Designed miniproteins, single chains, continued (5). Designs and how they scored, part 28

Each design is a single chain, and the fold is of that chain. pLDDT is the mean over its residues in the fold that is shown.

## One batch from the design tools (miniprotein)

Design m16944
Fold by ESMFold2-Fast:
Structure m16944 (fold): chain A 66 residues (1-66)
Amino acid sequence: SEKETQKTLAVGLYAQSEIARANGDDKAAAEHEKRAEELLKKAGATPEEQEELRARGREIADRNLA
């Protein structure tokens, strides 16, 4: 449950990072991305899971920006 929550939060942070980047806020984008990476480390996510969750975050951001 805790690891699942951490992974869900990381997806949200990846989405926020992409939205910030689209708005020209590179500093906020980097901070959100760093926090997502920290959460995934705590969750014990594999490299493959990390890539998948990051891609999911980008997809969410893309839909929000469309």
Scores: mean pLDDT 85

Design m16945
Fold by ESMFold2-Fast:
Structure m16945 (fold): chain A 92 residues (1-92)
Amino acid sequence: SKKEESYKDLLNVLELLKKAILDAQKNYKDNPMERDVVELAISTVLTSAKSDPILKKYVPDLEKILDAVRNGDFDSAVKTIDETIEKLKKEL
């Protein structure tokens, strides 16, 4: 179904974002620009979700992830991604 495809696509993107956030956290002292790249990636996903009637319900979760990354709270960002992934898995 179109709903299942949209959820699987978001799930895959969130797993990639989680890896990018963990890498940015690890490399922050040597490469602080990785945070800016992650912020841009999350903002792009958020914009796509806002225009998708199926993914729009996950906009609050994506905004929470973005806010956490902007505040340098990588642990909260990862936690919110994990919680959002579990919600998506329950809908599949």
Scores: mean pLDDT 84

Design m16946
Fold by ESMFold2-Fast:
Structure m16946 (fold): chain A 72 residues (1-72)
Amino acid sequence: SGLDVATGAAIRELREILATETDPASRAAIEEVIALLEQGRYEEALAVVESSPLPPELRAAVIRGIRGLLAL
């Protein structure tokens, strides 16, 4: 489905970010978001992003992405 394809793309992008991220708190938050997205737990993934110590531009981009997935 379009949701499955879009979710897969979002997870892939987060894994690429995780590969270059060195901050332990940001890494933990990204890993949790990936796990929740893989489980289809989009609202919980959104809550983790909104409460996590991610850079503002990354946080905003991930929030927009998850909200886009929820709209599909």
Scores: mean pLDDT 78

Design m16947
Fold by ESMFold2-Fast:
Structure m16947 (fold): chain A 90 residues (1-90)
Amino acid sequence: SAKEKVLKILEEAKEKIEKAKSVEEVLNILQEALLEIYKYLSEEERKKVDEVANKKMEELESSEKRDDVEYVKKIALEMIEEIREIVEKS
């Protein structure tokens, strides 16, 4: 199903983010995962995902720790978890 494909993409992105060695690598993994899941999301799910992504990116950009790889991983993993919850409720 579309839901199973999205959940698999998010799980793979989580594993890649946990292994990432730089801020750029974390953000690239996150961007690729978001682009891939958008193919399988409904209009309602896309709206909710965009709201989560925008909020998390604003939190990251406003932080003094925006160049700290562990902090960027934390924010990225929180974004993935919130997106997972949106998809699971659908």
Scores: mean pLDDT 88

Design m16948
Fold by ESMFold2-Fast:
Structure m16948 (fold): chain A 94 residues (1-94)
Amino acid sequence: SRVEEAARRGAEEYEKYSSVISNSGYARALALSKAVDYGVNELGLSRGAAASAGLAGILRREADVLRAAGINGPYLETLERSAEEALRRAREEA
């Protein structure tokens, strides 16, 4: 779906920016901005749907990194729940 494409772009941009930017919040903000631009301009999503989808992709990527490192617990669970909620909102706004 267009929502899943925007989420994938958010994850890809976050992977790219987090590899060169040590400030995770700044890397996240840049990745989200790129996912929103892509979702709105290329996929025809509303800004809200694009932002929620992009955020979901970023959060899923952060969760994947923690799982790969063997890190479990409340923070990982929060990332996974937040990603699911963001995807749900994106689908409702699409």
Scores: mean pLDDT 88

Design m16949
Fold by ESMFold2-Fast:
Structure m16949 (fold): chain A 79 residues (1-79)
Amino acid sequence: MSPLVKEAEQLLKAAATDPALHEAVVALVERLKADPSARIPEELLARLREVARRFGLDLVAGASAEEVNAAIRAALAQP
């Protein structure tokens, strides 16, 4: 697994424990599973990057929107 994908997995777990982000993260995960063309909304991406910075997930915090989307999809594809 790439370091970026590992950090994306950690980010999803961290964001899911935040009451303000929990519902948005659940909706995002469902959307990404249902629609291969779905992208992370810019507003949610900005909030996820803030969570990443708070938890020291520097690769995700500095990644492009496309890189973060791909890393989250790869993390969700793992058993």
Scores: mean pLDDT 80

Design m16950
Fold by ESMFold2-Fast:
Formats: C-alpha cells, structure tokens, sequence
Structure m16950 (fold): chain A 78 residues (1-78)
C-alpha cells in the first residue's frame, strides 16, 4: 500500500500540470486546481507512512477539510 501511495504522490503534480496545460482555464481556476493537486500529493505522501486504518482516516479528513476548496473550484468552472 504505502509504496503505491508514494508513487502516486510523485506522479500527481506532473498529471495536474499536464491537465492545466491541456485546458483553457482562467488563472484563478488553474491556481485552485494546482493547490488542490499539491495538497492531495502531500496527503498521499503522508498516507504512505501510515497503516491502512490510519491512511483511510487521513484521506477522509482530507476530503472533509477540503470540501470548501472543492466547492470553490466547482463554482469557478460554472
């Protein structure tokens, strides 16, 4: 589990930048998407060091804490 999460954390920034480059987004939306991607990569890296139960709890906490940011991104895309 942890090795896969660490690999995902390493790959995610490049995938986010590729998506931003492929999409004609406003500067504000690009920054919001980039910030969410950076935070997700950081959380995945943290989870790589945790046991399965702790990793699931950390992921749930991330989703809850970043609901407002996710809503802001959705609003920017409307």
Amino acid sequence: MGARLAEMAKRLPALVEAEIAATDLSPETREAVRRLGEEQARVLAEMAGLGPAEARARWAAFREAHRELAEAIAAALE
Scores: mean pLDDT 72

Design m16951
Fold by ESMFold2-Fast:
Structure m16951 (fold): chain A 58 residues (1-58)
Amino acid sequence: SKENLEAERKKLFEEYKKKIADLMQKYIDTGDEKYRAEYQKVLDELEKKMKEINEKIE
């Protein structure tokens, strides 16, 4: 159902938002490019998962 997929999407976004914020803070604090790379990877994973859920909704 659309409601279940929307709830899953919201939960996914909240989980990834926390991970992204943590990685951004580490990059700001350290300047270490590995955190920027991890940040990009997490964004790519979120985008892929969001696309998969959106394709199931519509």
Scores: mean pLDDT 81

Design m16952
Fold by ESMFold2-Fast:
Structure m16952 (fold): chain A 108 residues (1-108)
Amino acid sequence: PAWTPRQREMAVALTEGVLAGMYEGIDNPRPVSLEEVEALLARMEEILADADRYTPEEAYRAGFEAGKAATNYYLQTTGVAPEEMRAMIEEDSGAVRASIAALRAELA
């Protein structure tokens, strides 16, 4: 993958935001529409496509809102218990955190 250093930095910020937002979605659930989730995911794509226009803080916030909304939408449509969703995030996030650490090492 031919990502620029700025795109890698923004991808790290977005991913960290998504993980934090997922936990927030479990802890403070609210009703969310699919259209809202799609709009927030499109914003994450926009930030990655035009990384030089955005800050890592803006990327983190966009990821946070997307992760929160996507998690709420998943819980409301599947009926999975919040504790089960938390366990799934913990299991799956190990690989994601390793990828973030590798990207950060490349940026340093």
Scores: mean pLDDT 80

Design m16953
Fold by ESMFold2-Fast:
Structure m16953 (fold): chain A 71 residues (1-71)
Amino acid sequence: SLSYTEIEGVDEELGKKLHEAGITTVGQLKNLPIEKADELGIDDETRAQIAKGILELEAEGKITDDTPLVL
């Protein structure tokens, strides 16, 4: 498992919002619809930071799409 806050661009409050919205895996976060991201207050720059952070962790072999996200 991976803490939400270990992903670049995700702070504690955003992590809680993602968890409450049912975004509980890396794959769900990667495939987050723009409309839902906007509802959660995630702007384009934050989306880019999250995408880069996930790619870096995937490149290190640390996570996959099925990796659970925890608070």
Scores: mean pLDDT 83

Design m16954
Fold by ESMFold2-Fast:
Structure m16954 (fold): chain A 64 residues (1-64)
Amino acid sequence: MKKVYVITKVEVDPEEIEAKLKALGAQDGDVYTDEELGLTGRPLDDYWLYEFEDFKFVKKKKIE
């Protein structure tokens, strides 16, 4: 199972991230930023780590 991570400080629909990761052909262990994916959305107070498995959103965790 391929696990891919995205670090973001903008609130965005996980489905949009899934589409971008699939289009890029993201590989197991890859880490992307919101800037690298061109994500736009409402600014968040904290950075969040989004976890995707086989191009599907699994969970998110606040980065402290």
Scores: mean pLDDT 81

Design m16955
Fold by ESMFold2-Fast:
Structure m16955 (fold): chain A 66 residues (1-66)
Amino acid sequence: SSQEARNLILEAERLGGEAALPLLEEAYRLAMQLKDEKTRDYAEALLYHYAGEEAEKRIAAVRASL
């Protein structure tokens, strides 16, 4: 559900750093499957914030797994 994706984002923000990345990747995956563009875009922005240059590669890997 969209709530599950949002809860993953909240937990990612609490953890921060590299530990946030798998939670944000799962939130992005769920948002993509649910067609929740707002949650998808927010998870993407946080992936760029925490992963920097590696964000694009991580996002591409999630999209490939769908």
Scores: mean pLDDT 87

Design m16956
Fold by ESMFold2-Fast:
Formats: structure tokens, sequence, C-alpha cells
Structure m16956 (fold): chain A 96 residues (1-96)
């Protein structure tokens, strides 16, 4: 298990990656922006992000899971975007 400091650092990196990928500045990520964000992460950061998603949604996502499948799982309203609100709900796993 990660320390509280390591969890906080990962949460910040994930949030920074979201904000950097949000090219339109509208507070949402398209699939293409989400894919760019996910691919900007290290392997360990991707694993921790997937672990957080698995905890929130009771899933068993791995690095072999297609990115589109991960995107569709987070996109609860089916509008083709992931909001900052939906993304931060996943990040709450790191801060409890």
Amino acid sequence: MLSEEEKRKIAKKLLDAFLDADKDGDGTLSFEEFEAMFNSLSEEERKEFLNAINEVYNTNLTLDTPIKTIFNLIDKDGDGTISLKEFTEILEVFVK
C-alpha cells in the first residue's frame, strides 16, 4: 500500500495530467484527450489510476484493458466526455 504522501502525489499528478489534456479548457476530456492523458502517465501511475477506478466501480481493469473500455466506464452520462467532477470522484480514493 502507498503512503499518504505518495497517494497525494499521485492524485496531484493525475489531476495535473487531466488539466493539461483539457485543450479546450471546458473542464471535460474527449476520448482523444483522455487517451493522451492516460498515455502521459508512467506505468506505475496508470496502475494506481486503474486500481482507484476498480475500487470506485468494483471492476478488475488491467493495463491490457482497452483505453476505450476504461473511458466508457467513467463516462457515466454517456455524452462522450469525462468531466472534472467524475475524474475527481476517482481521485477521492487517494485521499479518503
Scores: mean pLDDT 79

Design m16957
Fold by ESMFold2-Fast:
Structure m16957 (fold): chain A 110 residues (1-110)
Amino acid sequence: SLSDTIRRQTDRFVDAVRRVAGTLDQPSRDRLLQLARQIRSLTDNAITAIQNLDADALSKEMDRIEDLAREMLAIARAENVPQELIDEVEAAGSRLLGLLQMGRLAVEQE
């Protein structure tokens, strides 16, 4: 299902963030892990919005996910994380947001 695919890609995104966090000292590491937990929660809300056919709620959750993802990338860049690890987070995040966008298009057609 689309929900199962979104959950799988969320897991991949969180795993990519954990790899970045593993290269960092406590303050930045804890912040990245906190942001990853928040994105997982927002993604669960997004799946619920898709199931309820609520395009407005889904769009709000997607905007919040994108804002938190931008904060994560800003932290990783400021901490001079290797580009390869940043690219993995960006690729996983792009895939997740693409799936949520597909969900939004499906909701708008119902």
Scores: mean pLDDT 88

Design m16958
Fold by ESMFold2-Fast:
Structure m16958 (fold): chain A 88 residues (1-88)
Amino acid sequence: SLEEIIKALIDYYKNVLERVKKEAPKLTPETLEIRKEILKAITEQSIKFVEERAKKEGKPEEGKKAVEEIKKIGEEILKVIDEAIAAK
């Protein structure tokens, strides 16, 4: 269901955020840049998937809210990565 997909993606992004907070200070700038590019690609695909599923299930507002939350967590992860790169 859309609800299960949204929950799984939000849980995934929250777990990535916590992991990146712990690992980013220990990683090389090169590894951090690669992780940043991977995150951007995954986020773009996740947003498209949620939007398409929300449209199919007739729940565009629920999909929009989920996309906004995914973008917010993704931006928080990117900020952690950027700050870690700047600190090196």
Scores: mean pLDDT 88

Design m16959
Fold by ESMFold2-Fast:
Structure m16959 (fold): chain A 94 residues (1-94)
Amino acid sequence: MPSLEELLESVEKYLNELFEKIKASKDPEERKRYISSILGFARYLLQEVKDPEARKAIVDLIIKKLEEFKKTADEETKKLIDEMIEEIRKLLEE
């Protein structure tokens, strides 16, 4: 397994690339699919990562990045982001 730092850097890079795709998309349904893919990505990572501290760090990073992106998003996207943040928080309880 990569180090926690290397894993978190990879997660941040993936999210930044995905946010650029969301910003570039003119199709609301495509933007919704990209946002929904973040939840799928979080679930995938948390199935692979067993260490509680690493799991918390991954969730905290994803939520932080979503909250930062939310500040520049339109109202419809903000609502989708809020829903994704709540679902991602629940993954730590599993």
Scores: mean pLDDT 81

Design m16960
Fold by ESMFold2-Fast:
Structure m16960 (fold): chain A 91 residues (1-91)
Amino acid sequence: EAEQLRKEAEEAASKIDEAIEEAKKAGIKFAKVPVEELKKNLEGAAEKARELGLSPEALEGLKKAFLFQVDDEEVKELLEELYEELLKEVE
């Protein structure tokens, strides 16, 4: 069951990456999100990831989805650090 759930999560992460790429090709613009709101969303995502038992690969997909919405390099670096901490907690 855990392995099957992991495969489903990995597949979902891959689809998220694909959707982001297609959205970018379509010229869809994502609005800048304030770093404080992104941090709250990331904390909520971390809690849900723990509850769902998401794999590191699925979390990488979620990280890319959040980073796609951000144009600021400083915010991207901060989000990457937060996701690295999340990965350590999920193990």
Scores: mean pLDDT 57

Design m16961
Fold by ESMFold2-Fast:
Structure m16961 (fold): chain A 68 residues (1-68)
Amino acid sequence: TKEAYDAGVEKGKEAAEKGDDEALLAMVEHAAKSKSPKAQAAGRGLVEGAREAGNEELAAKAEEILAK
C-alpha cells in the first residue's frame, strides 16, 4: 500500500509539473474505478503529488474524482 502511494505521489507530481492535467485526472479515474486498497492508495498519492507540485486546483479535482 505505501509503495503504491509513493509511486502515485511521484507520478502525480510529474504530471502536475508538466501541466498534464488530463493524464493526472485519467490516472485518478482509473484508480477510483479499481476500488482496490492499492489503487486507492495510488489515487491518494496522485492527489498529494499534485499538491506538492503547487497545483491545488488539480489536486482538488483529483480528490473529487477519487471520492466517487
Scores: mean pLDDT 79

Design m16962
Fold by ESMFold2-Fast:
Structure m16962 (fold): chain A 109 residues (1-109)
Amino acid sequence: MEDMVVFAGEVAPHGSSRSAEGLAVSGAELAKYLYETNPEVMKKTEYPDYTVYELELRREVDGVEVVLRLTVVELRNASQEDVDALVEEFLAEAAARGWAGAVFVEPAP
């Protein structure tokens, strides 16, 4: 990945949903979490300039299994304006899907 990565997500303990912001407070922490857990790709949608991944992660936090649902956008050739537009779109889609997510913009690893 050479471009910025946008993360939008929800963290849900069994039987309830929480904003990713409540458990992952920064994009760097979210990126590290993704890298360490090697998430299952639930859905992949390819576009000419970017790819959208819907991911599900499972992790134990304080003895409770937590399910983290994430939308990750891999940008191959994007300007800051394109990133800002995608962040806005993913915030709207997260709200429509019933998960309040924190949207994170990370430098590409």
Scores: mean pLDDT 49

Design m16963
Fold by ESMFold2-Fast:
Structure m16963 (fold): chain A 85 residues (1-85)
Amino acid sequence: AREKVEAEAEALTDALLRASTPEVREALLERARRDMESGRGREVEARFQALADKTVEEFEKLLGADAVRTLVDYGLIKRVREEEA
């Protein structure tokens, strides 16, 4: 489901903001995937609901609109998408 993709995008977003290293980013994505499968994905999904607003502002500041557009496509940034609609 796309909701799982949103959780993975959230993990990737977090990794980009903190490390920006490919190896660390891939490791965090794998952990997020395991958390989703083991039921802990509920924690990740709850986080992204609150983090979406901050993530948008930080990414626009650092990477610009293209990065935000990618996150919207994955459904991570629902607020921006709904407001823009």
Scores: mean pLDDT 52

Design m16964
Fold by ESMFold2-Fast:
Structure m16964 (fold): chain A 64 residues (1-64)
Amino acid sequence: SIPASILKLYREASKEATSDEDRAELDSAYNDLLENVDASVEKQVGAQLALIGAIEDIRIRNTL
């Protein structure tokens, strides 16, 4: 299952996303996480880290 902390982070990021580009990047990473929910632990962790990375990149990009 997807950790509640990751879901909360995604929900907060989705509300913050103001551009179609940022929203598409965020949704793509989240869909990748959903596709890997029943995959190996390594793939699940990789997808979670990819989503976190996308959120951080979007936030940094929008504050610089």
Scores: mean pLDDT 81

Design m16965
Fold by ESMFold2-Fast:
Order: C-alpha cells, then structure tokens, then sequence
Structure m16965 (fold): chain A 93 residues (1-93)
C-alpha cells in the first residue's frame, strides 16, 4: 500500500542518517522526528496521511533551504521527491 511505501521510505531515510557522518546529537534529533512521523502514519486515515505527507514535505523543504550540510541536503532532496511522488499517487486513488 502507499502507506507502507511512505513508512518504508522514512525508515530508509532513518538508516541513511544513522550511517552518515553527521554529528551524533543531530542524528538523534532527526531520527526522533522521523520516528514520530512513522508512528502517526501507522494509524492515519487516507486524508490524514495526505496532510501528514504535505506537512513532512514542507519540513524537508525548510531543512534543505537552511542546512549547510551537503550530505543532508542530498538525502532530504531525494526523500522529498519520493514523498511528492507518493502524495501524487495517493491523491489520484
């Protein structure tokens, strides 16, 4: 399902962050935020999922614009693009 694809994408992003060269405290911060998003998505309705994905895309856009870390920017750009593709599919169902 598209919900399972969204959850998998966020889990993949968590693992990439954990394996990155980012500072440990920043990794913990990012992973914590992703864990919260994943947990909310598990029980979300279709309409709630759309709202959550739109909000998450907006957060990723802000992080990309404000971050000075090139590795993080690339990870977030890839994740944002894939979330936007999932959101489009979800709205077309």
Amino acid sequence: SLKEEAIKLLEELKEKIKKSSLPEDYKEYLVSRLDKAIEVLKTASKEEMISILEHLIEILKREIETSKNEELKKLFEESKKRLEELLKKLKEE
Scores: mean pLDDT 82

Design m16966
Fold by ESMFold2-Fast:
Structure m16966 (fold): chain A 85 residues (1-85)
Amino acid sequence: NEEKIRKLLEEMKKLVEELERAIAAGDYDRAFAILKEIEKIAQEIGELMATLPKDKQEEMFKELKPILERAMELGGEVARAVEAL
């Protein structure tokens, strides 16, 4: 289901933007909630990708990788900020 994966990728991009805004606002409770939602969507994308041919899995992973890298970077910021609280 390439169409479902593409929709989930767009949802994840929007969540990353919301995460950046939550961090900028110092709303770490909201940031944690968004991170958990990103994790759930990433798991669903992984399951759907397993149903695709190998070449299409590689194409989808190229789109997913930068989004996950940004989410992990932001997650690290949240973890450091919460440790300081």
Scores: mean pLDDT 84

Design m16967
Fold by ESMFold2-Fast:
Structure m16967 (fold): chain A 96 residues (1-96)
Amino acid sequence: MKGQGLLRRQADGTWRGVAEAEAEDGSKYTVEVERQGDSLEPARVRVTLEKPDGSKEEEEFTLDRKEALSKSGVRVRISGGADAEGNGVIEVEPVK
């Protein structure tokens, strides 16, 4: 199942958000995104994969483009200013 989250501006001028998605096998992905207010700076992404047995895997990478595929098998897409409040959107899709 695809997941979505809001990327919100923080008081310190950074943008932070969380999106969650669930794979067909019951595995859960939590994607945390942090970006500086400068749109030229790459976003930092942390992906946590929780398997049905309770085991967890974590991956961190920088997203210098609008989209990346994690090594754990989730596609992360970020768009800015997408809602009425000017928040960004984090989209998460498990890829098998």
Scores: mean pLDDT 73

Design m16968
Fold by ESMFold2-Fast:
Structure m16968 (fold): chain A 94 residues (1-94)
Amino acid sequence: MFDEAIKYIEEAKKAAEKGDAESAIKYLAKGLGAAFRGLEQSSLSPEEKARLKAEIQRLAREAALALVKGDYEKAIEYLERLREVVEAARKRAA
C-alpha cells in the first residue's frame, strides 16, 4: 500500500510539473487513499497512525490549494514533503 501511495504522489508531481492541476489532484487523491490503507494495515501504534494521518492530510490539503491557485512550484514542494512522510511511515511500519 505505501509503495502504491509513493507511486501516485510521484505521478501527481509529474502532472504538476506539466501544469496539469486536474491530473495532479486525481493522483494525489489516489495516493492519499493508498497511504491511509497502508497506515490502517500497519503495526504502528494508534497514536502514531493518528499523527501520520493528520500530517498527510495537512500536506495534501496544502498541495491541493497550491494546485488550485496555479502555484505549481509550491504544490511540488508540498508533494515532495508528502512523499517523504509516506516513505518514513513505510520504513517504520516495516
Scores: mean pLDDT 86

Design m16969
Fold by ESMFold2-Fast:
Structure m16969 (fold): chain A 88 residues (1-88)
Amino acid sequence: SEYYELGEKYFKEGKYEKAIENYLKALEEDPQNIKALLGLIKTYIAMGDYEKADELFNYLSNNVSLPKDAKLDKILGELFFISAHHKS
Protein backbone atom coordinates (compact mmCIF):
# COMPACT_ATOMS: atom_id res chain seq x y z
CA SER A 1 0.00 0.00 0.00
CA GLU A 2 1.21 3.52 -0.86
CA TYR A 3 -0.29 4.67 2.44
CA TYR A 4 1.81 2.14 4.38
CA GLU A 5 5.00 3.49 2.73
CA LEU A 6 3.92 7.07 3.59
CA GLY A 7 3.27 5.97 7.19
CA GLU A 8 6.80 4.51 7.42
CA LYS A 9 8.26 7.72 5.95
CA TYR A 10 6.44 9.97 8.42
CA PHE A 11 7.35 7.68 11.34
CA LYS A 12 11.03 7.91 10.34
CA GLU A 13 10.69 11.73 10.22
CA GLY A 14 9.14 11.78 13.74
CA LYS A 15 5.80 13.00 12.34
CA TYR A 16 3.75 10.56 14.38
CA GLU A 17 0.29 12.08 13.75
CA LYS A 18 0.89 11.89 9.97
CA ALA A 19 2.25 8.35 10.36
CA ILE A 20 -0.96 7.28 12.20
CA GLU A 21 -3.15 8.93 9.51
CA ASN A 22 -1.42 6.99 6.73
CA TYR A 23 -1.30 3.64 8.58
CA LEU A 24 -5.06 3.99 9.18
CA LYS A 25 -5.61 4.67 5.45
CA ALA A 26 -3.58 1.52 4.66
CA LEU A 27 -5.91 -0.41 7.00
CA GLU A 28 -8.96 1.06 5.20
CA GLU A 29 -7.58 -0.51 1.97
CA ASP A 30 -6.74 -3.83 3.69
CA PRO A 31 -8.04 -4.45 7.24
CA GLN A 32 -5.66 -7.44 7.51
CA ASN A 33 -2.57 -5.33 6.74
CA ILE A 34 -0.34 -6.65 9.56
CA LYS A 35 2.47 -4.20 8.69
CA ALA A 36 0.12 -1.21 9.07
CA LEU A 37 -1.17 -2.58 12.40
CA LEU A 38 2.45 -2.96 13.61
CA GLY A 39 3.17 0.56 12.35
CA LEU A 40 0.31 1.92 14.47
CA ILE A 41 1.55 -0.01 17.53
CA LYS A 42 5.15 1.24 17.20
CA THR A 43 3.93 4.83 16.63
CA TYR A 44 1.74 4.82 19.75
CA ILE A 45 4.69 3.42 21.74
CA ALA A 46 6.92 6.23 20.38
CA MET A 47 4.27 8.76 21.48
CA GLY A 48 4.06 7.21 24.97
CA ASP A 49 0.47 6.01 24.41
CA TYR A 50 1.09 2.54 25.83
CA GLU A 51 -2.61 1.91 26.55
CA LYS A 52 -3.49 2.30 22.85
CA ALA A 53 -0.45 0.22 21.86
CA ASP A 54 -1.62 -2.60 24.20
CA GLU A 55 -5.17 -2.41 22.78
CA LEU A 56 -3.89 -2.72 19.20
CA PHE A 57 -1.47 -5.53 20.11
CA ASN A 58 -4.34 -7.48 21.72
CA TYR A 59 -6.45 -6.86 18.60
CA LEU A 60 -3.61 -8.15 16.37
CA SER A 61 -3.11 -11.27 18.53
CA ASN A 62 -6.83 -12.15 18.64
CA ASN A 63 -8.09 -11.13 15.18
CA VAL A 64 -5.25 -11.70 12.69
CA SER A 65 -3.61 -14.93 11.54
CA LEU A 66 0.12 -14.15 11.32
CA PRO A 67 2.35 -15.81 8.71
CA LYS A 68 5.64 -17.43 9.78
CA ASP A 69 8.21 -14.65 9.28
CA ALA A 70 11.41 -14.24 11.34
CA LYS A 71 11.47 -10.43 10.94
CA LEU A 72 7.79 -10.11 11.91
CA ASP A 73 8.33 -12.46 14.89
CA LYS A 74 11.26 -10.29 16.06
CA ILE A 75 9.22 -7.08 15.74
CA LEU A 76 6.27 -8.64 17.61
CA GLY A 77 8.61 -9.83 20.39
CA GLU A 78 10.15 -6.37 20.73
CA LEU A 79 6.73 -4.66 20.78
CA PHE A 80 5.42 -7.19 23.34
CA PHE A 81 8.49 -6.59 25.55
CA ILE A 82 8.09 -2.79 25.42
CA SER A 83 4.31 -3.03 26.03
CA ALA A 84 4.78 -5.38 29.02
CA HIS A 85 7.54 -3.28 30.62
CA HIS A 86 5.76 0.10 30.45
CA LYS A 87 3.37 -1.14 33.19
CA SER A 88 5.22 0.02 36.29
Scores: mean pLDDT 73

Design m16970
Fold by ESMFold2-Fast:
Structure m16970 (fold): chain A 100 residues (1-100)
Amino acid sequence: APPLSTEQFRRLAETLLQLLAKEILELVKDEEARKKIQEITDEALARIRAARSPEEVAAAVREALKRYLEIVKEKAPEIYETVKKMVESVLATLDAALAE
């Protein structure tokens, strides 16, 4: 099959990011951390929607995932390894979708 269009890649990235954010929010008990994760997610979704290439979409997702890990490490270290594994899965899916 041909590689995903920028529009198809945006839709994939939005779906993966929203699903990951939902899973993290179910595990995170700290209200400040939950608020920051939601803010990061909203900012990343806006950036994904404004992105002009698959590479810009991937950059927006990678930045959001990095910020999620920083917040989880600080506010919920007990779930850091679980969230890191979920992040690695999302990154692998995006990298596979970018490959020819």
Scores: mean pLDDT 86

Design m16971
Fold by ESMFold2-Fast:
Structure m16971 (fold): chain A 79 residues (1-79)
Amino acid sequence: SEIARKLVEAARELLEKYGLEVLKMTADEFIEMVLNILKEKGVSDEEIEEARKFLEDLRKKYGDTAAEVLQALVVEASK
């Protein structure tokens, strides 16, 4: 999935900036920070909404922590 790959790249940048403190975030905080990185890179509002829905779907299926959403995202990007 191209969207999952872009989101993994944004999550990597977040981890490079804040380190393991990212894993202490709620899913909400993680999602908003990842989407803000995409916005700063000039990703369209339409693609941001698609990315939000994708991350919210992972949150609903796998859990309400940044660590759980990140783990699910890495798995989806590897498909």
Scores: mean pLDDT 85

Design m16972
Fold by ESMFold2-Fast:
Structure m16972 (fold): chain A 85 residues (1-85)
Amino acid sequence: EEFEKKAKEYENELKKVQDEAGKEHGRLSAEVRRALEDAKNPETADEALKRRQEAIQRGLDVSKKAQDKIEELTKKIEEYREKAK
């Protein structure tokens, strides 16, 4: 059944989007933690705070893109699940 197959394909794509976003967010969270550690040194504090701010902004961008794609894929999954009935 084509519609059931399409729904499963979108479900697999959704999982990949979630896994990829989670991995990238984890990496950025680690960068924020490193920046906070570096901020303890006055000589590197300004650079560390800038890196922290950049990592936070990238995390927000990743979350927004993932949310938009998740919403798109969820809608397609629901549409094809309905057609598969």
Scores: mean pLDDT 82

Design m16973
Fold by ESMFold2-Fast:
Structure m16973 (fold): chain A 82 residues (1-82)
Amino acid sequence: MEEKAKEYLEKGKKYLEQGKPEKALFELYKGLLIDPDNEEALTLLAETIRLVEKYEHDPRALELITKLVSPEKLEEAFKKAP
């Protein structure tokens, strides 16, 4: 089960490296559905949201993210991301 979460995390990283943050967000979201406490996935998710400003203003994307990740955990991830 952890292997599937890691697979989605790696796909998310690859999309971020390719400059495709929208696809990265979707893969990271899938990983967090399996392992919502994965700090690496949370940090990458925070970074991805920053790269796609429009997602910060998309209420549906934010609602999906905050249902899986408490606002406190997401804010902490934002503080850890460079």
Scores: mean pLDDT 67

Design m16974
Fold by ESMFold2-Fast:
Structure m16974 (fold): chain A 63 residues (1-63)
Amino acid sequence: GSRETIRRAAEKLLRGEPLDEAEREALSAFLRSQGSTTSVDEILADPVLRKVAGADILEALDE
């Protein structure tokens, strides 16, 4: 399921781990659903954005 995939992607962002293709696609779809203009590649390039995005996604999934 997409929710499990996005949760794993968020956890990997927080740990500084690389994302697989399915995790990148799930993250991209989630960001677009939230109205974000930031791309997955922009998040992956910046360790601060990785931590912020990972935390924000986990908070959103807990609601």
Scores: mean pLDDT 79

Design m16975
Fold by ESMFold2-Fast:
Structure m16975 (fold): chain A 56 residues (1-56)
Amino acid sequence: AAERIKRWVDDARMMAAGGASIDNLQTYKELQVARSPPEDRDALQRALDAVIAEAE
């Protein structure tokens, strides 16, 4: 669980470093949260929200 969340967070950080827009990062967050097991959704959403906030 935690290892998979970290992978998606690392992907989001790489996208941001590569010049992805805030809209692209938001779409990525929504997609990964929707595809994640219910127990991981809140933790993943919070982690990705932090990445997006730092990119703003």
Scores: mean pLDDT 79

Design m16976
Fold by ESMFold2-Fast:
Structure m16976 (fold): chain A 93 residues (1-93)
Amino acid sequence: MEEKAKKVLELYEKLKKGEYSKEDIEEFLELSLEILKYFGIEKEINSLSDKSLVIIEGYLLAKAYLEYGITKDASKEEIEEVKEKIALEESKK
């Protein structure tokens, strides 16, 4: 899990800088789905909106895991609170 979370954070930084390949996006999506599955979330991708949501959720959960110590055993409420905090911090830039 830690290696997958670290890779997701690395891919997100590439995306923010505009220095990414199609392969980077595909890897980000795959790792995000694996992270979601770790947290008990099953997601189907049927649209570009679904891909964007999966990538965003994967990033938020990866950062919550690495920086806040949030694991699959955390309550749904705790996970959502940390995700909101991370999203708020990102929106201030």
Scores: mean pLDDT 79

Design m16977
Fold by ESMFold2-Fast:
Structure m16977 (fold): chain A 61 residues (1-61)
Amino acid sequence: MAEQERKDKELTEKIKETVKNMTLEDSERLRPRQIQVAKEMRAAGLPDAERADRLIEETIK
């Protein structure tokens, strides 16, 4: 992968793990930022962006 794509992918994975390891209380606090980042990466066509968005939604609900 190109260096730019690798950085974006690692950022997306980091977000997924952060959301998954948070409590619901923390998730609600970080939700707006992480959902926005996931959507931006999804719009860019990154495969992990879709999974990040789904993980965020599942964790927060």
Scores: mean pLDDT 60

Design m16978
Fold by ESMFold2-Fast:
Structure m16978 (fold): chain A 60 residues (1-60)
Amino acid sequence: PLAVNLSTGEDVVPQSLANSDALYAESQALFDAGKDPSKAASLLTSGDLLRSEARLAEES
């Protein structure tokens, strides 16, 4: 969807990347604790989606 031009501008891209990094950190913590690898994988996927959205916004 291309309806987010004014919401996903320059100031929103860093926030999306920061949120993605937080999800990656949570995923890594779960792996380090030896818990729920499925949940850790889901968090990585969510982080990748946020990073993908930030990348699209950057190119807008």
Scores: mean pLDDT 68

